# Designed miniproteins, single chains: the designs that were tried, part 24

Each design is a single chain, and the fold is of that chain. pLDDT is the mean over its residues in the fold that is shown.

## One batch from the design tools (miniprotein)

Design m809
Fold by ESMFold2-Fast:
Structure m809 (fold): chain A 92 residues (1-92)
Amino acid sequence: AMAEERRAKEREVFEKLVEEYKKFLEEVEELKKKGIDPVKVIAELGGISEEQARLGLEFVREVVRIYETEDDMDAVIARVRALQAEVAARSE
């Protein structure tokens, strides 16, 4: 019972995160339509490098892709955590 409730809450939180990521990607596409480079905007607003902004955008796109192509939510969460660890290692 407790393990199932925890899993349901983790799934709900993850689904909300993916929804926010999808909205962010829609805003990125709107910037492109206006002739604005989204990587530069993200870097300037975030106070990060263009390389870090590009990696962050690639991470968000890959998370959404994993969610849309994988049917098993436990596998989705595991793959996203592995991707997060890989991105963190590249930032060192």
Scores: mean pLDDT 78

Design m810
Fold by ESMFold2-Fast:
Structure m810 (fold): chain A 98 residues (1-98)
Amino acid sequence: EKEKRKAELEKRIEELKQLRDEFDTVMANEKKRAEQAEKAGDKETAESMKLTVDMAHDLLRRELDKAIEHYKKALETGSEEHVKEADEEYRRALELFS
């Protein structure tokens, strides 16, 4: 059972890393579109898109990073407290991406 729990936590870390990579790809594409709009003289669209990327980074990206870090600590220490913290952060991250 403990070995199964370790595998489950490792799987959740991998799922969060995948979500992070997908998020980073989407945000990179939005930044490129903002740069293209700016070069085309569409300053309003460029500013709106940059604001959206910055807000998404602050709200979503940091929660993913926290969840990943706490699951890594839980794996290293075997601490139930770290698992609970990571589970709560994972839940918050999923809610923000829903």
Scores: mean pLDDT 78

Design m811
Fold by ESMFold2-Fast:
Structure m811 (fold): chain A 85 residues (1-85)
Amino acid sequence: SNEERSKIALEFFREVERRLEERNPSGVATREQIIEIVKEIASKYPLITDEEIEMYINIIEQEIPSGVATIEQIKEMLRAIAGID
């Protein structure tokens, strides 16, 4: 269902946010680190399709053209992608 899909996407992005915070105590992450974490965590969410993961990666690449962002900026972006902004 659409509700179930939204819940899974929200849980997925919350786990991405937690992993980013754990691995980046400086409060800054590179675009490449963000993409790697998204791919790593995606393996735990089989209901999120490869096409959806590619779409998320494309958004990350477009939103972080400088190649680096603060964890707060990344969280805002991920919440927008999840539709909870």
Scores: mean pLDDT 81

Design m812
Fold by ESMFold2-Fast:
Structure m812 (fold): chain A 82 residues (1-82)
Amino acid sequence: MKMLSIDELVEKLLNLPNLPEEEREKVGKEIEEQIKKMSDEEIEELIKKYNEKLAKEKGLSKEQLEEAKELMLKEAKEFIAS
């Protein structure tokens, strides 16, 4: 199985709180196992990108984030229904 990219790891880490408890444990373990296999340079890049993404998401208002999420869900639902 191809290892996850740093960008994919960042997305999984950010999405962990939104997952069901069972899936959170499984995904958390997979992330931890991959981090253990990463170089120090790759870990630094992961931390940098994770913090940049968190800062960007915190810079957005809750209303803007909720509106974007609702719009994406609505479009996805309409696309599936077509």
Scores: mean pLDDT 67

Design m813
Fold by ESMFold2-Fast:
Structure m813 (fold): chain A 82 residues (1-82)
Amino acid sequence: MLEERIERLRKEVEELRRERDALLAAGALSPAQAVEIDLLLSGAETLIEQAERNRDDPEKAEALLRQAEGLIEEARRLLAAA
């Protein structure tokens, strides 16, 4: 369901944001890397919000969530490389 997917992606963004903050505090991420990850996660958050606002247009909502998933995956890759 669209609602379950939105909730899941929001939780993933929150989890990755906490991981980013923890790695930054531990000195495992440079400030520049932390900014890059934050931009990806903020972009994903914006796309998730837009998908929720466009829930009456399933094609647009699906496209927005797919873009958000791509940004989340990129952020996850950058965190794993730290």
Scores: mean pLDDT 86

Design m814
Fold by ESMFold2-Fast:
Structure m814 (fold): chain A 83 residues (1-83)
Amino acid sequence: EDDEILTALIFEKLGATGPYGQKAKEIIDKLNKEGEEIRKEASKDPLKQRVLDLLQAGKTLEEIAKELGISVETVKRINEELK
C-alpha cells in the first residue's frame, strides 16, 4: 500500500541496488502498468460510453467533439474502437 509505494520511491531516488533496489523497481513498474491500464480504462471507457450515448441520440461526430470539448479526430478514433 502507501508505505510500500513510498519505500519504493525512496529506494529508486537513492539509486539503491541489490534486492531492495530491484524490488522497488518491480513495484514501480507494476504500479505504472496498473496505473496506465486504469487511466486508459477510466479515460477511454467513460468517454467511449458518452460518445456511444451521443451517437445513439443521433449526434454527429462534429457535435460530439464540440459537446465533449475534444477533437473530431479523437471522436472518430473512439467510434472506430467501439465497433
Scores: mean pLDDT 66

Design m815
Fold by ESMFold2-Fast:
Structure m815 (fold): chain A 83 residues (1-83)
Amino acid sequence: SVQGEAVLLGAELGSLLLAGEVFLRYKAPKEVIEKIVERIRETVREMQDLLAQHQSQLSPQLLQDLQTEIKTAEEFIKRAEEE
């Protein structure tokens, strides 16, 4: 289901963001940070595509949660690339 796909993408993005925060906290090598940023960018693109095609099929709460998570991911990417 579209809702199931959205929940899985949200969980994947959340896991990547958690890993990214751990990598920044422990000063992981630049190459490791660059790889996690690219995976986060790819997952955000998939999530944005899902929202563009299926927004009306998702619950309002799930839509809000995914939009919030996208913003968190964009802020993480900016921080990781500026440091």
Scores: mean pLDDT 88

Design m816
Fold by ESMFold2-Fast:
Structure m816 (fold): chain A 79 residues (1-79)
Amino acid sequence: MEELVKEIAEATKAALEAARALDEEAMQKSLERLRNALMRYSEADPRFSRTLAEGLFRQAEREAREIREEALRKKQEEA
């Protein structure tokens, strides 16, 4: 359980950092790790539904996308 919570936090942080760095491959890999960890957690904890896991994943995916779009816009403006 604790290992899954740590994995969720680390994968989320890695995805957002990769988004800021415009590293799409690292971002996608980190989001995949996050989804897998959230799904395993939803199966292990009956209070943490699959719907909540999917919601949290979609939220992280949206944040990563927004961060990447903002970083890309700034890079294009500077170039």
Scores: mean pLDDT 80

Design m817
Fold by ESMFold2-Fast:
Structure m817 (fold): chain A 84 residues (1-84)
Amino acid sequence: VTLDKRLASLSPRKKQALAEVVKALYQQGKLSEDEANRLGGVISLVASMPEKYSDEEFLKTVLKYSGLEHLYEEFKKLYEEALS
């Protein structure tokens, strides 16, 4: 129950959108396989943390921990497109 509430900041739709963005960046050659795998792990880690983030704060935190801050604008654009 408590873990579900902490993870509920990341709905199934948002999880799917994040997966589509990671896949798109990998297919565009902007992420290596290792970077894509690390990013997925960091997404899961940050989503399990007790702190609640806005979508923007969540994306910035995930990309910072993954060393992929330079991709923020592209990630944000693709994420917004996946949610529309």
Scores: mean pLDDT 74

Design m818
Fold by ESMFold2-Fast:
Structure m818 (fold): chain A 70 residues (1-70)
Amino acid sequence: LSEEEKEKLEEAKRKMELEGLDSKKTREKVAKEIGMSVEEFEKKYYEAFGQSVFELEVKELEEAVRKVFK
């Protein structure tokens, strides 16, 4: 990933956090704004942040539950 692509992905992450994480419409809108297909956005997002854009909230919730029960 280039430095410019990382900057765009970080801005996209912030927008998704502000506008709602679980909406397919929000993900499509954000990907379009940064000039990527949804599939390319998902792949590069995972490479940049180590999380699937579709699983961001679910994975964080699952991890929190595991910490409480361990």
Scores: mean pLDDT 61

Design m819
Fold by ESMFold2-Fast:
Structure m819 (fold): chain A 90 residues (1-90)
Amino acid sequence: MIEITLEAPVRRMSPEERLAFDAELYQRALETVKEKAKELNIDEVYLGEVRAEVRGDTVRVTYIGKEKGTPEAAAFQIAMALARAVGAAL
């Protein structure tokens, strides 16, 4: 199982801002993974789960690949796309 986690500092948020930000970040991360997978012609079996959450003063975005064979090159490109998307959101 391939797990790729990205963490970045964020400004302090109110509970309402945090909920909205978590939802937006999750959607952006999910769209980024799907778009990059489509660009790379990756089989759906290589797609995994995306989780995005704010914990204290950090954002954590996790991509969990399927157990059977996400190619390392594809996983790296998905991680790079996620890093860019998270950076643009912050």
Scores: mean pLDDT 66

Design m820
Fold by ESMFold2-Fast:
Structure m820 (fold): chain A 100 residues (1-100)
Amino acid sequence: SKKEAVEKELKLLVLLISAKGTIYVSEQAIKSQKDKKKLIEQLEKEIRLIEELIKEAEELLKELEADPLVPKERIEFLRKELEEVKEGLKKLKEKLKELK
């Protein structure tokens, strides 16, 4: 239904906003945290959280893509937002590898 599609889109947007917020906090920690051990522990926890949020967002996006009531323009927007989150996660994983 149209209502169900809107509720799924809102849930997906909340997951993406949460992931972006966690990425931002992680990037600030990389710049400010001088204790390498604390930074590694923080990044490992934040990376796990972002991965869980991405997994849930991908499942919701697949459901929205299958819904003919959802405009293609909205799907394209959500895909771009999810890809930005995935790029942020990739950079955090690369930074974590450099710290180890």
Scores: mean pLDDT 88

Design m821
Fold by ESMFold2-Fast:
Structure m821 (fold): chain A 77 residues (1-77)
Amino acid sequence: KEQLAKEYAKLLAFHALENGLDEEAIENGAKEVEKIYGVKIEKSLIEEQLQLGKTDYQKLVSEVEKILEKREKERKK
């Protein structure tokens, strides 16, 4: 039961990050999952998954910054 709730929380967090969903839209999604599948998703689980998704995004940004630094050094040759 807890693992299923975590998977739905992860899916909702992923959609929120990609589509710019607000807290109300995420809450409505969680309520629909509860109605259809009988799985209650706690707000704390959604917040944890949002934090994990943001961390992955920050890693991607860091890689892009490294590429830009490399290009800037090449331009000064």
Scores: mean pLDDT 70

Design m822
Fold by ESMFold2-Fast:
Structure m822 (fold): chain A 92 residues (1-92)
Amino acid sequence: MDEAELEEWVARAKEKIEPIAEETAKKIFTELDREELLKQIEEQRPTLSPDAQKLADKVKEALENSNSFEELKEKLKEILEEMLEERAAKAK
C-alpha cells in the first residue's frame, strides 16, 4: 500500500469514528437495554474469530464500566481508533 494512500485512508476513517461512536453511545443510552446487549455479546463471543472476540471483550468492558453517555462515547472512540491503528500497522 502506498504510504500516502494509507495516511489518507486513516485520516478519512478517523473523521468517521467520532460520529459513529457518538451515535452508537446515544442509541445504547436512549434506545437499547444494556443488560440485553451484554448478554448478546457473551452469547455470540464463542462463534466469533479471535480478532472479533477481542473487540467484543473491549465493547463489553466499555458497557460495564461506563456510567455516562460521555464516558461510553470516549471508550467506543478509543476502541475504534485502536482497531484502525492495528489495521494500519498490519499493512506495514
Scores: mean pLDDT 73

Design m823
Fold by ESMFold2-Fast:
Structure m823 (fold): chain A 94 residues (1-94)
Amino acid sequence: SLDEILEKEKDGLVETARLNLERGRQYFEEGRLQEAVNSFVAASLLAAAGNDYKLLAEIYEEAARFLEETSETEESKRLAKRLRELAEKYRKKA
């Protein structure tokens, strides 16, 4: 059925989001900051498209940690705080 096809598509998006999250973590550990950012952005978009709000919250938490560890600017601290607030919001929705 069409519903089964759509469910499989969402599962594929979630799997790809998880792979991008893991890749983002690895790039961050390697000091590859641009690739880490790109991977976290891709992961968040894919998790949202797949309606996996638990994974989306995990991605926002990881992105917040990344910002806190790589930048001491006021702007990065404010963004990290907002990402943690988004993570909490989506954790409650999951």
Scores: mean pLDDT 84

Design m824
Fold by ESMFold2-Fast:
Structure m824 (fold): chain A 94 residues (1-94)
Amino acid sequence: MKEFEEKAKLARELLSEEELRQPITDELVERLKEKLIEKGILDEKAKEEEKLEKAKEMLLAAQIEEGVRALERAVEETIRRQEERRRRLEEELE
């Protein structure tokens, strides 16, 4: 669980929110790989397959976490709308 959270955090720090909402493309994986190498998180001399796999894992973790946050935001918005509706009903009953 902590490893998943750490991978998601790193990808979120290196990619924009817009990039995290996009489908996982080879271009996005390559971009994350380059940023991970620049930050010293990935060894430039490591096998290309291993670098791409780690980048894909981090991107997937970040997208899953973003999906969870989007769901939490949707729930909060639903609660807000329900509270506004309740307030309007109270005003009509007064």
Scores: mean pLDDT 75

Design m825
Fold by ESMFold2-Fast:
Structure m825 (fold): chain A 110 residues (1-110)
Amino acid sequence: MKIEFYALNTGLAEGYRLALQKVKGSVVIEVKGYTKEDSKGVKQAVEALKDQDKIGLVLDSSDPEIAAEIVRAAAEAAKALGKDLVVVTTGNSDATNEAVKEVVKEQNEK
C-alpha cells in the first residue's frame, strides 16, 4: 500500500479531485468541517470503498490535530484493505500540511 500527499492551492486541488473521480477504480472522499470525533466516519467511508483499487481523500481542514486524525484514520483503513491512498489538502496552513506530512511518513514506514 502507498500513501501520497499533495498540498495544493484550491484550483489545483479541484483539478486533481476531478481527475481522481474519472480514474477507473478510484473514488474521492471530500472532508470539510470534520472534527477528530469524525475520524471513525472517515474510516467507515474508506472501508465502504473496499472494491476500488485507489482511494482519494480531499481534506479541507485548517486544524493540524483534526487533519492528522482524519488522515491517520483514512490511512489505517486503506492499509487494512491493501489499497493505495492519495491525500490532497486545499488549505495553505503550514502547520496543517506538516502534520499531514508526518502522518503520511509514519504510515508509509509501517
Scores: mean pLDDT 70

Design m826
Fold by ESMFold2-Fast:
Formats: sequence, structure tokens, C-alpha cells
Structure m826 (fold): chain A 80 residues (1-80)
Amino acid sequence: KAGEAAAEAAYRAVLEGKGAGGAGDAARRAALEAGASERAAELAEGSAATAAGMSLASGGNREEAAELAGKAAYGATEGA
């Protein structure tokens, strides 16, 4: 599923220290590679980046930010 691919990519990007931007980029690419629409990929990008960025800005650790980015990417991709 495109949502699963986007979630896994966003999660790994944050764990690798690529931050909010890396989470968004990874989610977008994974969604498109899994056959999602451009709209779904854009939503996955924005949602993953926002979730990771907000978690990190609030003092969340890398694992917490990764989990939130993955969940956001999944929901955005599958909801589009």
C-alpha cells in the first residue's frame, strides 16, 4: 500500500536524523513509487514534515518524531 510505503520511508528518514524536511521528502517519494497520486504524495509530504517538525520542536526525541511522521504520512496518503 502507498500509505505503508510513505509511513515507513518517513519513519526511517527521521530515525536517520534527516529531520522534518527529510521525512516529507521520503514520504512523497515512497508514495509516488507505490503508485499514489500527486495529491496523495503532496499530502503525505506536508503531513510527515509537520508531524516530525512539531514533535522535534516540542522536545520530542527522534523515535517519537519518527512514529508521528509515519502515522501522519499513512493517514494523509490513504485519506487522499
Scores: mean pLDDT 85

Design m827
Fold by ESMFold2-Fast:
Structure m827 (fold): chain A 81 residues (1-81)
Amino acid sequence: APSAAELARQALELAVLAEELYKQGKISEEEYKEIMELVSRAFEVYERDPSATAEIQALLDEALRLLERVDPEAARKFRAA
């Protein structure tokens, strides 16, 4: 299972990816905001309790599922990295 620090890094990488896709016009402003909200919640959980890895993972999985619906190629590349 990934460590809390690894999940925090994945959250940061997902936030950067979502911002880049939004700037490129590949996702909508609403989709971008929803992904960023889930990532922000994941960071809040990490700062409150780094041992809550299952909760952090669930939030990141939801953000990644949203990304997969709007840009399945970007989601596959993210999972492969």
Scores: mean pLDDT 83

Design m828
Fold by ESMFold2-Fast:
Structure m828 (fold): chain A 83 residues (1-83)
Amino acid sequence: SSALQNLRELGDKLAPLVKADTKEAALDVLEKALENANHPRLQLQLKAQLAALKIGEEKTAEIAERLKDKPMVEVAEEIIKLA
């Protein structure tokens, strides 16, 4: 899914900046990034990445597979809803 791919690509770009030892530290860095994000699309992507970290990779993959034919916005919103 392009939505899951976009979330993974965002995660990969943020990983060198996070340098977090724990999930909690990664969430804090992403929450600070979200507070500084003024673009609606970037805010949605950051919220979805935060939600994906909270629910875990297995549940995120299940949602992405279930909604594989849906637009990225709908996939992101469903991931956010479950966090």
Scores: mean pLDDT 68

Design m829
Fold by ESMFold2-Fast:
Structure m829 (fold): chain A 81 residues (1-81)
Amino acid sequence: SAEAEKLRELLEELRELAEKYLSPAVLGQVNRMLERAEELLREGRLEEAKELLDKAILLMHQHLTDEEAKKRVAELAKEIT
């Protein structure tokens, strides 16, 4: 579905931002959350995937120090509907 494709693209961008900007200690936790969200998306569990992506975004926002990365994560949060 179009919603599943949108969430998959959002997940991939979150993964790229996490790999680039997060410390190793937080990166491991975020990656596990994103892997589970990807599994939920493949199973068609869109609402559960959205909830987990929202939790990953919150964790990333708390630990990001780069201003551009923080702004981009906030923009991605608005795309979860």
Scores: mean pLDDT 85

Design m830
Fold by ESMFold2-Fast:
Structure m830 (fold): chain A 79 residues (1-79)
Amino acid sequence: MELELARRLLAATAEAANEILGEKVVDPEEALAADEEELEEYYEKIVEAVKAASEEKQKAVLEAAGRAQEEAAAELAAA
């Protein structure tokens, strides 16, 4: 459950970041298949790409990722 949740949260975050930044930073499908080590590496890649972006895009990614993470967590909690 914890690994499955982490994969879904990262995939949702990657999708939001890719859309807002206009580039494929991390593939959401790869995030869903990732092991624990890969999840950490993908998360760091997203954080680095967001930090390199404008302040407006950083805020947009944070807000979009938060919403996507809430939706993903709710889906898993409902089971």
Scores: mean pLDDT 77

Design m831
Fold by ESMFold2-Fast:
Structure m831 (fold): chain A 92 residues (1-92)
Amino acid sequence: STKDKLIELIEETKERLKEVADPEKYERIEEQLDYLIGQIKAAKTDVEFMLELEKLYLAFLLAAKEFRKQGDYESAKIFEESAEKIKQIMKS
């Protein structure tokens, strides 16, 4: 399902970030990504799901911008690549 693809993408994003991000920052990211997975699973309608998908896309773009500002270009790239994959899911 589209929800399963999105959850898989968030889990992939977590694993990639775990390898490159600062451990203290990663713990906060993991908590936020787990929260977002919970919201996606809780979405009962297509409209609710599309709103969560759009929120996730914007959150990933904002995270990428913040990591670039901090000089963490590897974490920024992971969020940018994951945001592009979210955009492809939105078009499907």
Scores: mean pLDDT 85

Design m832
Fold by ESMFold2-Fast:
Structure m832 (fold): chain A 68 residues (1-68)
Amino acid sequence: SSSLEEQIRQGEDNIKQLRDSIEEMRRIAEDPSASPEMKQRAQRGIEALEGLLEQVEKKLQELKEQLE
């Protein structure tokens, strides 16, 4: 259905945004000018965002199964 296709598209958009956020956090974690505290917080942020990414990817797979 169109509503299911829209949910899939939104899920894909969310994944892209999460990946962009993870990349930004990795740049902070790898920045030689960043403080150890900032790098540690960036690493925790990466962990949290990767967990959220897994949840969104799982939901997207479930939505795609509904098209079968």
Scores: mean pLDDT 85

Design m833
Fold by ESMFold2-Fast:
Structure m833 (fold): chain A 105 residues (1-105)
Amino acid sequence: AITVTESGGGTVAEGGSLTLTATASAPASGVAWLLERADGERLAVAAGGSAPGPYGGSRATGSGSGTTFTLTLTNLTAEDTGVYRGVAATETDSAVGAGVTVTVV
């Protein structure tokens, strides 16, 4: 089975920038990032080059290939606080990571 492990969370100042990294145990053909807020809302953050929703306008940028993927967040707001989960898929399997916590203060 494929696994996904995230890193790079923590406490960040409002208006700052943060990069999160996800490592998949096998090469993935597609990756997405999900934000889970404290109220349980789950939002797509990045899939491809431009993120929908609160991360529109290039505030969230996904990149990477093979087994290593990054999410770069800029101009952070309190609304960016939550658990960020990497999603990786192969032709035969998919996995969602346990997530990394980001707190914007």
Scores: mean pLDDT 74

Design m834
Fold by ESMFold2-Fast:
Structure m834 (fold): chain A 100 residues (1-100)
Amino acid sequence: SHHHMLLEKLKKEIEELFKKAEEELKKTSDINEQLKIVSELGKKVFEILESAPTLEIQKELVKHIEELAKKMIEEFKDNEAVVTALRLLVHELKEYVESK
């Protein structure tokens, strides 16, 4: 279906954003730079979520983002600032979709 093809495309775009953020986070130990990377990830993820044409697609994207964020939290588990920022991002995305 058109719905399924669009959802898979948006999921892949989000996966690419998370992969790039993970690669950038591994290149720096500066906490301010790490927080900027997570902030830019969050901004781009929100832009994709807001561009989704239906609430159903937005809900499925948030589930996928939560799974990707969980994997990144596990990878960076010893980095409290990054873990906290990623948890806040997931919370904000869930609140955004649930408020609709």
Scores: mean pLDDT 89

Design m835
Fold by ESMFold2-Fast:
Structure m835 (fold): chain A 94 residues (1-94)
Amino acid sequence: MVKEKVEEAVKKGLETAEEETKYLAEKEKLSEEEKKILLEALKITYEELGKKFVEILEKKLPISTEEFHQEGLDILAKKYKELKEEAAKKKEEE
């Protein structure tokens, strides 16, 4: 399988997810700060999942779509929490 095709798909997926995330953030009345944190967490999540997906494909390992999707949600939630806590600490130190 071609690594470059996976990287292109990840990039397009991230662009689509960023657009959808911005739309949802406006509907949910998220602050500009929360929206930025969510977008950064989303980018990190897609980059990490893209690397794991390439490794799985190159090694021809079996992949569970449901498990991979759940791992993505777990990474996103963790990164969003970490970035939100980091932003709060930075404001406290100012």
Scores: mean pLDDT 69

Design m836
Fold by ESMFold2-Fast:
Structure m836 (fold): chain A 79 residues (1-79)
Amino acid sequence: DKEIEKFLEEQEKKYGVKFSKSAKEFLINLLKSNEADVSKLGVPFDLILEKAVELAGDSKVITKKHLEEAIKEVFVEGK
């Protein structure tokens, strides 16, 4: 949990964004369901974050909705 939170803070710095509280909770649950191993998602986690950043636009705040849509687009179009 604490290790995942630190990882998410590093991603916020990398992409110049902030995760909302709902987005952090969603990502913690997603990463836990994959044994905290992002490689097991079958898709580069970076692609999901890049799409979520695009969907967030000028707000630079990623919400749970942005992450859900990013995951759907990456998995469906990257199939």
Scores: mean pLDDT 70

Design m837
Fold by ESMFold2-Fast:
Structure m837 (fold): chain A 63 residues (1-63)
Amino acid sequence: ERETVPALGRGGKDMTPEEIEALMRETVDRVAEKYGVTWDAATRAEIDRQIRLAAEYVAEKAK
């Protein structure tokens, strides 16, 4: 696979899994606040779990 497409935040920004996780969590919180979305504790825990898995996956792919 080789696709040359301009992408925001790609190249020149190497992030650790910890940084990616923090960014994803902040983004989710910001979007929820903007749209007035509220979650119960169980749903929030599931979202946090999904963010962690996604951050680890993205960090591995970025290497």
Scores: mean pLDDT 70

Design m838
Fold by ESMFold2-Fast:
Structure m838 (fold): chain A 106 residues (1-106)
Amino acid sequence: MKRIVKTSTATKTVEVPADAPAGPVEIQVELTLTIEIGDEDRPVLVKAAATATNLDTGVISASPVQTKEAVGPKVEVTFTATVTIDLPESRPATVQVTAGAVAYVL
């Protein structure tokens, strides 16, 4: 049975000046989850992903989903989510990145 055990979110804002070159900008966000599962034989599946939004244009880009498996009564899992968003030339941009992680007991 899949059961959501814990969620974690992190948000990062990046200001890009008007004179920055156009093209893809990579933004990284780290998430750390500590999960008390209470059973050392119980597998835990942790999934994490990030979404970047250009707040001036509303354009959204998403990272791939990262998956990690762990076993133990207490598990600490760190995910680094990288998301790429394309920026227009000669315009300032504010980019907000939100990363989320969800732990499932399998």
Scores: mean pLDDT 75

Design m839
Fold by ESMFold2-Fast:
Structure m839 (fold): chain A 58 residues (1-58)
Amino acid sequence: SMEEKRALIRAAYLSFAPPSLPFEVQLRLVRQALERNGWSVDDATLREVVEEVRRELA
């Protein structure tokens, strides 16, 4: 489901995307982590969720 995909993106961000890194690098790391675990997510959803988490943690 979309809810499950969003939760996985958030989990991957928190696990694999250090907050000191630029946004585009964090996106790449989250995508790579998801793909290595057999998940495919569209660019728009990935970017939206990562931007949301970054705003919440700022």
Scores: mean pLDDT 84

Design m840
Fold by ESMFold2-Fast:
Structure m840 (fold): chain A 64 residues (1-64)
Amino acid sequence: AEELLKAAADLRARAREIEERGRREAEELEKQGREKEARLTLEISEGVAALLEGVAALLEKKAA
């Protein structure tokens, strides 16, 4: 149970890091006039973060 909660916490932390990195990378791409690539980078980062958060929620439910 404790191992699952720790894994869930680690996944949520990683999801937040991915979102923050994706946002910063997208900002740099926008500054370069690469708006399509900036948007794609945001969408991919948000999608991956959502997937990790979903897995974390499942692990938390299994731990309860």
Scores: mean pLDDT 85

Design m841
Fold by ESMFold2-Fast:
Structure m841 (fold): chain A 69 residues (1-69)
Amino acid sequence: GAEDAQAALEGAQRLAQSGVAAALAAGHLDATGSGELLDDTRARATVTIDGVTYEEDITAAEGRAILTP
């Protein structure tokens, strides 16, 4: 449902932001990240570092785990 889509998307966005922060902290000068919804239960986190793209697909359950304080 919509709650699963939201959890997956927000989790993917946080995962991508974490990847960008780690890349910049490691001394990379070009790092961008985004999350995109693939379907009602899955999202993709994308991080591009120095022109190389890394992708991770996550479920709503994994998104909730990433977002848990």
Scores: mean pLDDT 84

Design m842
Fold by ESMFold2-Fast:
Structure m842 (fold): chain A 55 residues (1-55)
Amino acid sequence: DVDDLISRMRSLHDEIDSLRSRRSTASGPEKDALDSRISDLDAEADALGDRVLAL
């Protein structure tokens, strides 16, 4: 369902924004871990976007 995919994309973007805010105050290994998680979520959001466009 397109609406479900769009809702999930929005939730992922909200989570990414939250993690970026947290990353701005983090340092060292915690910052590296947050960068990796943000990258993973960005990839998931891109994949969902591709699925919406393919419908």
Scores: mean pLDDT 82

Design m843
Fold by ESMFold2-Fast:
Structure m843 (fold): chain A 65 residues (1-65)
Amino acid sequence: SEVERARQEAAQRVQQAQQLQQNLTNQASSLTPDVQQATDYLMQGQVQALSLLLNSQVEALRRAL
């Protein structure tokens, strides 16, 4: 279904965001531990926000169909 396809695409985008989070955290390895932890925490929040947004869009699609 289109809803299931949208869910799979949302999951894939969240996975890509998690990979970017790891890359940014690794790049921050040249900084102090406090900055590295703050970067990881902030990026985790961004990934959670993206997941919530994409799930909301999937739900909107389900209601529109």
Scores: mean pLDDT 77

